# Designs tried in a protein design run: designed miniproteins, single chains, continued (4). Part 97

Each design is a single chain, and the fold is of that chain. pLDDT is the mean over its residues in the fold that is shown.

## One batch from the design tools (miniprotein)

Design m15579
Fold by ESMFold2-Fast:
Structure m15579 (fold): chain A 82 residues (1-82)
Amino acid sequence: MILSPEEAFEKILKEGEGEVKFEFQGIKYTVKIKKLSEDIYEVTITSSTGGVIKEKVNTEELKRILEILGLLSNGKLEYTPL
């Protein structure tokens, strides 16, 4: 489903995990988010070109990441529950 960054953030907080897909400059990105503890999330970003980045972030950093992804995607994030 297509969600705003705020809606995607709320879904991830509720479920403890989620997947967000977006496209930027012709490259498709898949962002997998998993809650590891009360204030620690693992974010895995995979590009269609095969690049992979993994980071551990807190809840405030996760919200900022989703806001940035929203800017890159013109506010259109494809959300999938995991």
Scores: mean pLDDT 83

Design m15580
Fold by ESMFold2-Fast:
Parts: structure tokens; C-alpha cells; sequence
Structure m15580 (fold): chain A 109 residues (1-109)
């Protein structure tokens, strides 16, 4: 169903964001491996872009354009929080994302 697809795409976005945060932490903790972690970060960004694109497409097809905007905003906040080392801001952005995904799945069901 579309509700199952939105949940799955949302989970992939959240997983990609968590992976980015962990990789950035590992890069800071062990600078000697920064090139290896950078390659993994680049792959995680590609996965995030793909998952985000799929989630937005599903929401737009379901007529939930306002929720698609909220998803994009939450992802932007999460990425900026990772960039700035703001772990509290990152967790808040993930909570916002999860709430939007859950709301979208409920409305599409």
C-alpha cells in the first residue's frame, strides 16, 4: 500500500541520516581514516537523496504537498545539525521527521 511505501521510505531517510551522524563522529574520533569515512559519507548522502526523493514522490502522488515540504525541512535541519555537531538539534529533527512520516502514513491509509 502507499502507507507501507511511505513508512519504508521514511525509515530509509532516518537510517541514512543516523548513518551520516555516526560516520561524522567516527571521522572526528579517528582522523587517520577520514578518507575512508568520507567515501562512506558520500555513499550515505547518495542513499539519503534517493530515499528522500522516493518519499517526496509518494507524498506528492498522495496529494500531501504540505507534508512533503515538512519532510524536506526536517531533513535540512538534520543535515545542518550533523554539519555543526549539534546532536540535540539532530535528535529533534529526527523526531520531527518521524512525526511527519507517521502523520502521512495515517492520512494515506
Amino acid sequence: SMAERVKAAGDRVIEALRRLAELRKKMIDDPSKKEEYQKEIDRAFLELSRALGELIDILMEAGQEDLAVKVSEAVRKAVEAIRNGDMEGFEKALEELRKVVDEAAEKIA
Scores: mean pLDDT 87

Design m15581
Fold by ESMFold2-Fast:
Structure m15581 (fold): chain A 79 residues (1-79)
Amino acid sequence: MSAEELIEEAEELVLEAERLLREGRYEEALKLAEKAKELAMEALKKAETQEELNRAIGAILAAIGVAYEAGLKLGIPPK
């Protein structure tokens, strides 16, 4: 996958994880947030432009935020 494709998938998974978090589906939200983080980190490695780097970093931070909140609800420490 290209950096752009990985960024788009990561951003979509972040939005889905945020939706699951709002619904109280914390385990599913955590799982999707972790997957989004992994995809965004791979995008960061493949990023060729400053815009791609910024978007990948943004997706990583957003995914970490969702994972942290879901983890707190489940009693799981963030990684």
Scores: mean pLDDT 84

Design m15583
Fold by ESMFold2-Fast:
Structure m15583 (fold): chain A 57 residues (1-57)
Amino acid sequence: HHMEEFEKELKKRREEIEKARQKGYEDGVARSPPENREADAAYYALKYVEELRRKRG
């Protein structure tokens, strides 16, 4: 139970999750027509985060 190291690791993981979400959003926007871009962007952002979480545990 290393509080400080645990918090630093948690912060790094949060940053990775945010980057994955942003990447998913950008990919969703690029792949979807303007009509569905917001819905698809949100969907892809969520999927990227879930994939990252699954891959890391």
Scores: mean pLDDT 74

Design m15584
Fold by ESMFold2-Fast:
Structure m15584 (fold): chain A 92 residues (1-92)
Amino acid sequence: MGKASALAGQAAELMAEAEEVAERLEELDKEKAEEVRRKLEEVRRLLEEGAKLAGEGDYEKATELFEKALELARRALEEGRRALEELEEERE
């Protein structure tokens, strides 16, 4: 599979992990969970636009959008995990 497909797959995997973190956060802090989900909505949009461009043969722009999606997905996951850790520490 091409570089664009690999990047899109990685971004989707990180999105799934961040969604699990957001679900756990929703029970502890709904507002922080919404912040993570808002970023995941942007990741989804970047993946959809990238897929459209790849379908049109514009693999260069598709790859760029998938790279942005991957970086944003990483940030969403890191922020979600940090928020979850801080909330769990505050209880003890």
Scores: mean pLDDT 82

Design m15585
Fold by ESMFold2-Fast:
Structure m15585 (fold): chain A 65 residues (1-65)
Amino acid sequence: SALEEVRELARRYLAGEISGLELAARLRELLDSGKVTAEQIREALIEAGLSEEEADGLVRLALQL
């Protein structure tokens, strides 16, 4: 599912495997697909281990791309 992809991407980001910009770009693609909302992405990022501040920043960056 799109939310499982978000959680996988978040785990890769936390492991240092992808940058915040790469994560935001992938989140933008998921938003543009219409399969997931910004709020659902935010919640999935927090569930995967990101802080609320990091999740908010990444969602905001994705919306600006």
Scores: mean pLDDT 87

Design m15586
Fold by ESMFold2-Fast:
Structure m15586 (fold): chain A 62 residues (1-62)
Amino acid sequence: MEKGQQLLVEAIKEVVSEEAAKKAEEAFKKDPNISLRELQKYTGLSAAEMYEVLVKVAEKQA
């Protein structure tokens, strides 16, 4: 898994749940080029949750 994908999984774990993070990891294993929109649908995250996840990823990269 690429570093950016790992940061996304960690952010989902912190913002949403361990279960959602595991679904995201499974999605990346099946399709490493999966879009954020497809990832959101696969994990069941709301638009608000996805926004918080992306903010968390940006913070971790800074």
Scores: mean pLDDT 80

Design m15587
Fold by ESMFold2-Fast:
Structure m15587 (fold): chain A 77 residues (1-77)
Amino acid sequence: MAEKLQEKQVEGRPELSDEEIDRYAKEIEEQVKLYKEGNKSALEKIAAILARTSDRKKLFEKLSPEAQKLVEEIIEK
């Protein structure tokens, strides 16, 4: 099961560049810090980044274990 693999990305379409994925991963890491400090708006930003990312698996692999845990909670519930 693994909570959420909601959909398969479009394989026939070129993936996002590594630079774009890295930028999104860095943004998520910063938002994770803000969320831990009590900034609830950070969850909305993380969710928006995830919604825009076609290569969610690649993005997820770029994250720290702490950020991965929070992302799993967002996509799971």
Scores: mean pLDDT 70

Design m15588
Fold by ESMFold2-Fast:
Structure m15588 (fold): chain A 80 residues (1-80)
Amino acid sequence: SVDDATLEISLNGAQGTEENEDVGEGIKLLGEGSLTGDVEKVEEGVRLLEKGLEKEKDEEKKKAIEVMIEQGKGLAESLK
């Protein structure tokens, strides 16, 4: 129901940094799981994004991560 293109753009816009590996890995897993319909990857990506969010100091990146977490949770629910 959410546009996949919008999700992919959001993920590309907040690719994470090498300094926050949890965010980087979470974005990767969320993106891969979203493209392949893999619920376990989507859920693990969300968990890593939540862990990375606690360590992130950049408010702009925090907002992008929060949006990705919300969208990832919606995708996981849709995929079952």
Scores: mean pLDDT 72

Design m15589
Fold by ESMFold2-Fast:
Structure m15589 (fold): chain A 85 residues (1-85)
Amino acid sequence: MEEVIKGVIEELEKFFKVKLSEEQREQIAQLVRFGDGAGIVLEIDGKKYAISTTLDEEKKILTVDVYEVLENGQIKKVYRFEYKL
């Protein structure tokens, strides 16, 4: 589990091209531990992003979806990656 959390944090830092704060890393750790149907909101460079997770327990695959929250409240999917457990 700790390796999965680290991998998810590293992929998000790479995608956003930023180093996440300790608070943001803890939010991501909680998201990964909850697994299926969890979501958080992160603010990066003045933009809001919704991050959600889906867990396929049979295949042991965690899917992470990243959405940009637009000024009108609409969400746009900007990134998806999968992590094998």
Scores: mean pLDDT 83

Design m15590
Fold by ESMFold2-Fast:
Structure m15590 (fold): chain A 79 residues (1-79)
Amino acid sequence: MAATRELARMIGRVLRAIGALLDGDFEEAREIAREAAAELAAAPSPERLEGARLLARALANHGDDETAAEVRAAVEAAE
């Protein structure tokens, strides 16, 4: 099912972004988050909304408030 594949893809992105943040690789985490936000803006879905919310929270928790705000704006626009 397309929804199941999209959910798995978003979970994979969230895990990769968290891994990058734990390693101090903010560039990789930002790239993943911006890509997810762009996909959400192009084609909103519940799975993309959930993934983007998790990415924004992870970025904010690791001190990247600017990118977290960018992703949150995309989430708010898609609601």
Scores: mean pLDDT 81

Design m15591
Fold by ESMFold2-Fast:
Structure m15591 (fold): chain A 60 residues (1-60)
Amino acid sequence: MLAEQERAAKEMEELYARAKEAEKDPTPQGKVEAVSLRFRMLALGVEVGIGEKVKELLKE
């Protein structure tokens, strides 16, 4: 449980960084990728039980 939370946190940090980079891409492809990465973060958060924290990131 706790170890899974830590692993999820690291993976989520990576997804968050990638989403930020994708948003800087002005192309439609970059925007689509950013949205996809956000939903991947949400799915991971729900699976690990921290969906509320991920939702906060998605709201920004």
Scores: mean pLDDT 72

Design m15592
Fold by ESMFold2-Fast:
Structure m15592 (fold): chain A 66 residues (1-66)
Amino acid sequence: NAAAQAAEAVAGERSDRGWDIAAELGKYFKENPEEVEKLLESVTDPAAREGLRLTIEGYLKFYEKK
C-alpha cells in the first residue's frame, strides 16, 4: 500500500505537469494542421504513422477538455 500510494503521488504530480504540456501540444497541433500533415507524411511505416496519428489525437483531446 505505501509503495503504491507513493508511486501514485509521484505519478499524480508528473501527470499534472504533463497534463499542461499535453494541452499545449494539442493547441499547437490544432493551430498548425499543416505541420501535423507534414509530420504524418514524413513517416513511411504505416503502423508508425497510425501510432503518431493516435498520439496527436490524444493531445487534441487534452486541449479540448482543458
Scores: mean pLDDT 68

Design m15593
Fold by ESMFold2-Fast:
Structure m15593 (fold): chain A 63 residues (1-63)
Amino acid sequence: GPTGPAAGAAAGEAAAVRGLASGNEEAKQMGQDASLRGAKATTPEEAAEARARGEEAANMSQP
C-alpha cells in the first residue's frame, strides 16, 4: 500500500539500522518488526500499527 504501510516500513527499517549502529538490540528488533508489519499491512489499522511501532523504535534509537 502507498503511504501508511510504506511509511511504517521505512521508519522501522531506518530505526533498525540506527539500533544496530548504536548497539540497541531492542530498537533494532522493534524496527524490523515494524518494517515487516508495514510491508504486510492491507488495512489502515494495520498501517497505523506498523507506523506506531516504527516511531517507538526510532525514539528508542535516539541519542
Scores: mean pLDDT 69

Design m15594
Fold by ESMFold2-Fast:
Structure m15594 (fold): chain A 89 residues (1-89)
Amino acid sequence: NTLKKIEELLEKTEKELEEILKQAEETGDLKKASEEIQKLVAKLVEELNDILPNDEELIKKVRELLNKVGDKLNDLINQVLEKLEAKRK
């Protein structure tokens, strides 16, 4: 169903974000990671816009899923920033 497809899309996006974060940790290139994250989020928004149904109750649940992804993304960004601060002597 549509909700399950959205959940799978969000999980895929979270996994790709974790891969970008891992690369940033290995290379220290936060600028490149930021650009890749922005591109990934833009793609997610486009894909969600194509599949969102005209159903108020379903849209409400999708909004809740998007908030969850946003929280995870914020956590990943904060982890990168903390590691950079630690490395900055």
Scores: mean pLDDT 71

Design m15595
Fold by ESMFold2-Fast:
Structure m15595 (fold): chain A 74 residues (1-74)
Amino acid sequence: MDEKIAELKKEFDETAEKGLKALGEGDTETARRLAERLKEIGRQAEELGDFELARIAYGQVEFIELMIESREES
């Protein structure tokens, strides 16, 4: 269990960092794809009982999706 949670946290950190970088570079397609991966990380975190990680992951998804919408409409 702990090993899977540790791997998931590492994947979250890497995915979130890449998503924010893609947003900064204007790559909304990559940011959108990474947001989908963050949703999966959130679901897996819930399944493993790490509700804090799940909440953080879902929050990051909402942030990325909001930033994509703002950038595409500007």
Scores: mean pLDDT 81

Design m15596
Fold by ESMFold2-Fast:
Structure m15596 (fold): chain A 64 residues (1-64)
Amino acid sequence: SLLEGLSEEQREVVRYSTLGILKAALDFLKKLLKEYEEKGAPKEKIEKLKEEIRQVEEQIKELE
C-alpha cells in the first residue's frame, strides 16, 4: 500500500494532495472536452471523455 508505514498526519497530507491532483485533472478534462467539441471530435470520443469526467467527480466526492 502507498500509505503503509505512514502516520495519521502523513496519511491526511496524502489525502489532501490526492484531492488537489484530482481537482486539477478535472479542470484539465473539462478544458479538453471544450476543445474536442470546438474541433468537432467524433461523438464517441466526446461521450467517453464525459464519462471520465463523471468518474473523477465521483472520486473527489468520496475523498471529501
Scores: mean pLDDT 82

Design m15597
Fold by ESMFold2-Fast:
Structure m15597 (fold): chain A 64 residues (1-64)
Amino acid sequence: SAEEIRDKGLTYAQKLLELGQNAAAVEVMRLYMEGSRYAEEGDMKKAEELVKKAEELYKKALEE
């Protein structure tokens, strides 16, 4: 759901901020917020694309 996407984005962004990955946190949050908006509109394909991109960015930021 859109709420679950937002909550996950907040959780990931907070984790990245704790690690000092400020730029990555902002971008991850932006992508999850866009994904949440598309999910609210019923465009689950776009929501999934944005969530996947955010998750890939989150994983990469954790490795740095």
Scores: mean pLDDT 84

Design m15598
Fold by ESMFold2-Fast:
Order: structure tokens, then sequence, then C-alpha cells
Structure m15598 (fold): chain A 73 residues (1-73)
């Protein structure tokens, strides 16, 4: 349950990061992407569920792409 809640929160933060990036608030977007990545990592560490770990890894990848993109602006 805790891993599922962390994964859900990571997805919500990733979506917020994308919204702030689209609105031009790159500093806020970066913070949300960093938090989403960290929570997704924690969700993967707290779970033995393959599907959850895969989903968490995809969120980590998406957040990392966002972080790298924004650091170049």
Amino acid sequence: KEAEELLKKARELLDKGIQYEKNGDFETALKYFEEARDLATEAAEKSNDFDLIVEASLIEIQASIGINYLKKK
C-alpha cells in the first residue's frame, strides 16, 4: 500500500512539473520533477511488485528527462 501511494504521488508531481514547464515556470517545474523522481525511486525500493517497479522506473526516466531539459534553459 505505501509503495502504491508513493507511486501515485510521484505521478501527480510529474504531471504538476509538466504543467509548470508549459506555463514557463521552469524553477517550480524543476522542483516538481526532482520530487517526482525521488518519490518514484522510494516506491520502487519499498515494493517487490514487478509492474509497480517498472511504472516507477518510467516515472524516474520521464522526470530525469525533464530535469536535464530544464537545466539547459
Scores: mean pLDDT 85

Design m15599
Fold by ESMFold2-Fast:
Structure m15599 (fold): chain A 61 residues (1-61)
Amino acid sequence: MEEAEKYRQKAGEAISNGDLETAKKYYEKAIEILKEVGPDDPELQAEIERLKADIDFIDSI
């Protein structure tokens, strides 16, 4: 869990620096960690969907 949160924070820092490619990579890493920790957890699945939406938003810019 804490590892996924660290990657989410790094993604936010990358966005603040205008580095959308790096931000997307960090969101992808956070998703991978959450899938390994709780593949059947509805709350973690919701977090994964939110991170996917963040990636989609970046790709839409």
Scores: mean pLDDT 78

Design m15600
Fold by ESMFold2-Fast:
Structure m15600 (fold): chain A 61 residues (1-61)
Amino acid sequence: GVAVDALMLGTGMSRELAARVVELVREGRYDEAIELLMREAGLSEEQARGAVEAARIFLGM
């Protein structure tokens, strides 16, 4: 979906990782999504928080 594609294009992460992040965001598990992005995509905490917020916007949250 749009949120998965936006995460991939904005961060360079794999579709598989972006899809897992989007699922965590849909479930309201924002801290786990941030931790996953930092660990697996190499993002800083600030970048990971920004990516989660972008995903929330694309999901209409």
Scores: mean pLDDT 81

Design m15601
Fold by ESMFold2-Fast:
Structure m15601 (fold): chain A 99 residues (1-99)
Amino acid sequence: SFEEFKKRIDELIDKGVEEMKKAKTPEEIQAAADRLTREIVDLINEARKKGLSKEEIVELIDYAIQKLEEIRKKMTPEQQEALDRVIDTLKAIKKEIEK
């Protein structure tokens, strides 16, 4: 269901953000952010395959972006830069799906 995918987005973001906070180098922060991006994209593709509508997929992406933007406000500058790349990737995917 949509609500189940929304909960899975919450879990992926919470785990990914924890990994970024545990990272000790800029390269490790970037690797954690790239992994989070991949996991969110994979979940979006799974949701599409499970029959979520285009509108539901867009709403799911918007939910992820909004949650990441709130988390960003409390992160270090290096973590914010890596998270901005995650957010930008999700915004680009949203734009392609909205076509």
Scores: mean pLDDT 88

Design m15602
Fold by ESMFold2-Fast:
Structure m15602 (fold): chain A 84 residues (1-84)
Amino acid sequence: SEKYKKASELMVEGEKLKEEAKETLENEGDVEKAIELYKRAAELYEEAAKLFLETSDSPVAKKLAEEARKKAEEARAAAEKLAA
């Protein structure tokens, strides 16, 4: 499914942004940039979760959507913690 492929690509992009946020904090100390990267990662994971749910009624698709949603929550929490 094209929606499945897009969701998988969004998951990969989200992971890259999350790693970039970590590198930004560790190497540059740029908290504001890291917050923006985590927020964008969360948005991509949320879109992936939606696409997985729309693609199939399979248990696998549901688990992938749950995983994507959890990753979005983690990324958002990381951004909020840095903004505090």
Scores: mean pLDDT 87

Design m15603
Fold by ESMFold2-Fast:
Structure m15603 (fold): chain A 68 residues (1-68)
Amino acid sequence: KSAVLMEAMRLVGEGIRAAREGDLETATRLLLEASKLVPGLERAAEAARRGDIEAAGKLAWEAISRFA
């Protein structure tokens, strides 16, 4: 679980950074990749796709926190 969690956190961090830089396609792709590791991250990817960076970050953090 810890190795999976660390990889998911890395993907989430890179995804949120991409979203803040305006690269919503990369953000969505990275969050969807992370969703294969941690359930619930699909909702964060959906938020990133629509440009809701605040919701994407909150949903991603909540999913990671519940999985840990």
Scores: mean pLDDT 82

Design m15604
Fold by ESMFold2-Fast:
Structure m15604 (fold): chain A 96 residues (1-96)
Amino acid sequence: MIDEKEVMLAMMQMAVAVGDAETAIKLYERMKKEGIEPDARMLLNLGKAYLLLGDYEKAIKAYEEALELARKEGDEKLAAEAEKNLAEAKKKLAES
């Protein structure tokens, strides 16, 4: 079933896919303002948006939160994706 959170997450994923980091971040801020609780997939996409902007410290924070939530939810595939993206963001920060 499509709910408000699912629609906003899909829009956020699309924004990230086309390299529109600003729109992805604004969608996340809107979800927070509307009282929508962030899940691991939302935080993973937030991290990807910050990575696109070169804000590696914010990307790392978002990926760490995504990893913690994915593990808590038992989503092993999402946890592995978050770990991989976290490692990439940490490498880019070290190269900066």
Scores: mean pLDDT 84

Design m15605
Fold by ESMFold2-Fast:
Structure m15605 (fold): chain A 64 residues (1-64)
Amino acid sequence: MDEVSKLIQEAKKAKEQGDNKKASELYKQAADKLDEIAGSVSGPLSEALRKGSEELKKQAEKLS
């Protein structure tokens, strides 16, 4: 399993425990990881990864 999927799963667990701050931090870490991967690739895959990163950042903002 890649690191991004693991971070998202951990964020969901933190949210279920009521730890919105930790969940927000984990979503931000997952988003940063997607941005780094997007910078290493090109074309449609890069755009898809950047969209995923933006969605995770929005989720983190909602929880903070």
Scores: mean pLDDT 80

Design m15606
Fold by ESMFold2-Fast:
Structure m15606 (fold): chain A 66 residues (1-66)
Amino acid sequence: MPIDEKEVARALALMTVGVARVMLKNGVPKEEVREFAERQAEKLAEVSPEAAEELLRRTEELLKEA
């Protein structure tokens, strides 16, 4: 079964959002969480700009909730 790189990138984006949520819940500063997500999005954008955009969008939603 061939691996779809864009599907893997989206899975990594969702996993990264999960990590960001755990960081926020444990009191990590919003600025540090945003920086973490931005660094991951930069790498994901090389494979899937859509996955990078979804990561950043979901992270901003988490930052608004916290």
Scores: mean pLDDT 81

Design m15607
Fold by ESMFold2-Fast:
Structure m15607 (fold): chain A 60 residues (1-60)
Amino acid sequence: SLSDLPPELREKILEALELVRKGASLEEAARYLLQKQGVPVTPVNLAVAVRELERVLKSL
């Protein structure tokens, strides 16, 4: 599924996942991803981003 994403979005997701690997929470990584994409950090957007990052991590 990660390979099916545009390269620019894939790289941003990989950067967010690297934060998790270095000790950040999924919430912190999701917040970073939203900020980097210029998406508002709302509770709804944060929850969706956390869920998608968890899904990607489980598919690795």
Scores: mean pLDDT 78

Design m15608
Fold by ESMFold2-Fast:
Structure m15608 (fold): chain A 87 residues (1-87)
Amino acid sequence: AHTEEERKELEREVELAMVTIRASVTLPHPVEVSEEAEGVYRAVVVHDPSFTATIRRDGTVTLSAPLSELPPNPEDEPREANRNLAP
């Protein structure tokens, strides 16, 4: 068996992956997620780094501003969505 520290690191990787998914579901933009403190993560919008979200281990999300302040996601433009539309 590896050290207890290696096990904790693995648990942190799983938690970070889950937090990243939660951030992507909550924010309609690409985000960079980083650990700010134990069980506290900060998601920064790549195209607007002034817009951030704090995501906690329990799944609580706190936004720095209302979602209405966030511009449309350039990766989710109608022309790109239309390229993958097949009824």
Scores: mean pLDDT 68

Design m15609
Fold by ESMFold2-Fast:
Structure m15609 (fold): chain A 59 residues (1-59)
Amino acid sequence: MTPEEIREELERIARELPAEEALPRIKQLVQDGLLSGAVTPEEAAELLEEGERLVREKE
């Protein structure tokens, strides 16, 4: 996965899943991207912040 693909997937997760399920899935997705070298630590932090914001908007 590219950073762009990870972002698209986290946005999809945030939109399609309930807030309670979306956040753990987004955290796992970003962690997997970081471990595989698909994203840098800076990109991972940015993606997590974006995912958290999207989930908060659903509440």
Scores: mean pLDDT 81

Design m15610
Fold by ESMFold2-Fast:
Structure m15610 (fold): chain A 80 residues (1-80)
Amino acid sequence: DPLPQPPLLSDEERAEALERTRAFLREYLSTLSKEEVEEVRRRVLAGLDARIAAETDPRVRAFLEELRRVVEEVAEEHLA
């Protein structure tokens, strides 16, 4: 079959993975100071931005972009 294979995760499984990541980040960041949250945010976003720039699979790139948004949103909740 010469067609590109989709990612192994279904759309439902991807959504579940994103929500599990959000829940984990909320719990983890709640244990940190605001300065530590900002440092974690900077490091994780830098890593995700580099991975997104290198990613050639549009479905994987879209997932990484959604993951980046989750990280930003949860970090902002803890920096408010």
Scores: mean pLDDT 78

Design m15611
Fold by ESMFold2-Fast:
Structure m15611 (fold): chain A 96 residues (1-96)
Amino acid sequence: GEKEKEEAKKAVAQGVIAAGSAAALAGMLRSIAKKLEDEEEKKELLEKAEKMEKGAKEAEEYAKKGQEALKQGDYKKAYEYGKKAREAAEKGGGAG
């Protein structure tokens, strides 16, 4: 129904935002790490950036699948993919 369509659209939109936010944060961490003089602190931030980049990439892939499901009118799958995108971004340490 219309309510399911609107909930699916919101879930996919939230997934897209979460993926983009995680990617942006990962980029910031990598940029900060490059400016650090302490090799141990630099390594720690790079490891955090790498984990967040992996989460962001997985989130982006789920968000794209969610957008595709919306185009096909599969609101249940679109909702599930949007939720998975957000969960992937959160698992990487990004904003969910």
Scores: mean pLDDT 85

Design m15612
Fold by ESMFold2-Fast:
Structure m15612 (fold): chain A 117 residues (1-117)
Amino acid sequence: GPVHMPGAVNITDEEFEKMYKETLEKLRQIDPEVAERLEKLIAELKASGDPSLQQVVDTLLLYLHHAVKYGTPEQVREAARLAVETLEALLKGDYEKFVENFRRVARIAAEAVNAAL
């Protein structure tokens, strides 16, 4: 579904799927183990059928997409690692770790975009 965030542009399902595919393809070239782990975690969360979890996953993937598109190789590796840790924390119910790592991914994405634009 479309990603809804305060101040964000609405993204179509087709645009989101394209961003997701491009992000994973680039991550497989940089760190295939992290890419595989990320795919498995996303599949587990999608299998829950919870719309709130889907919105959280979609939002995280949007930030990760920006970090991968605009970031340095170091920023890409760090954002991908933190995205995995964010989703693992979410699956474990570790809310504090989830919030901490989610904010760190968002910060890397913002820094990458600001430096590139």
Scores: mean pLDDT 81

Design m15613
Fold by ESMFold2-Fast:
Structure m15613 (fold): chain A 70 residues (1-70)
Amino acid sequence: SQANIDAATAESNRLLQTKQDAERLAGEASRLQKEVAENPEDKTLQAELDRTQAELARSQAEVDRIDAMA
């Protein structure tokens, strides 16, 4: 049915968006790790890195969950 096709398309699009978010967050975390290493006393950078890593972990867990259902 069209509804089943639409649901599959929506899930596929969500997986792609989540993967893109994870890739973006991984890039941000890598950049922030370098900035923290160069500025180890900057507590704001450390907090931003911690937040970005937490978001990356959540996005990666969602990707893993969706992939496990395949």
Scores: mean pLDDT 83

Design m15614
Fold by ESMFold2-Fast:
Formats: structure tokens, C-alpha cells, sequence
Structure m15614 (fold): chain A 70 residues (1-70)
């Protein structure tokens, strides 16, 4: 269901934020990539506005985490 996808998305982003605070950027990237897949699935199911907002947040976090590994 959409509600389950949104709950999964929120959990993945929350855990990724904790990992980033701990300096565990490679693990955060893995969770953020999973979150991005869930957001894309929401978009495919017609929940475009929710998907675009989530994808933007996730991509910003991915970019930050990747910069920390450089």
C-alpha cells in the first residue's frame, strides 16, 4: 500500500540521518539508495508530488554523504 511505502521511506531516511551523524557515510548511502527506489515506486504508482519531494530530499542527502567520502 502507499501508506506502507511512505512508512518504509520515512524509516530508511531516519536511519540514514543517524548513520550520517555517526560518520557512517557508506552505510547511509546504501539506505538512501533503497529510499530512492521506494520514492520512485511511489511515483510509478501515480503519487508524483510525494515522490518528487522525497526524491529531492534523498538526493540532497546522497550528495552530502558522497562529498564526505571524497
Amino acid sequence: SVEELIAQLNELVREAQKLMEEGRYEEAIELLQKALEVARELGKQGHTATALAAEREIREMLEEAKRKLE
Scores: mean pLDDT 87

Design m15615
Fold by ESMFold2-Fast:
Structure m15615 (fold): chain A 68 residues (1-68)
Amino acid sequence: SAQDQAVQAGVETARRALDVGASDEQALELAGRTARDVAEQAGLSPEQVEQVVRDAIQAARDYLAQRR
């Protein structure tokens, strides 16, 4: 789905940022921003965009927790 694609894009952006030395906080910010941009480009509603941003940030946090 477009929502799943937006969440995945956010998480992948966070992973790439961490690989090049970004901080945890910077990676979470980038996950949310990327997910928002992808969701808005896909034409999702404001409520769906907000949910996608929350889901992307949570997924990025889960990734950070698992790698520790």
Scores: mean pLDDT 86

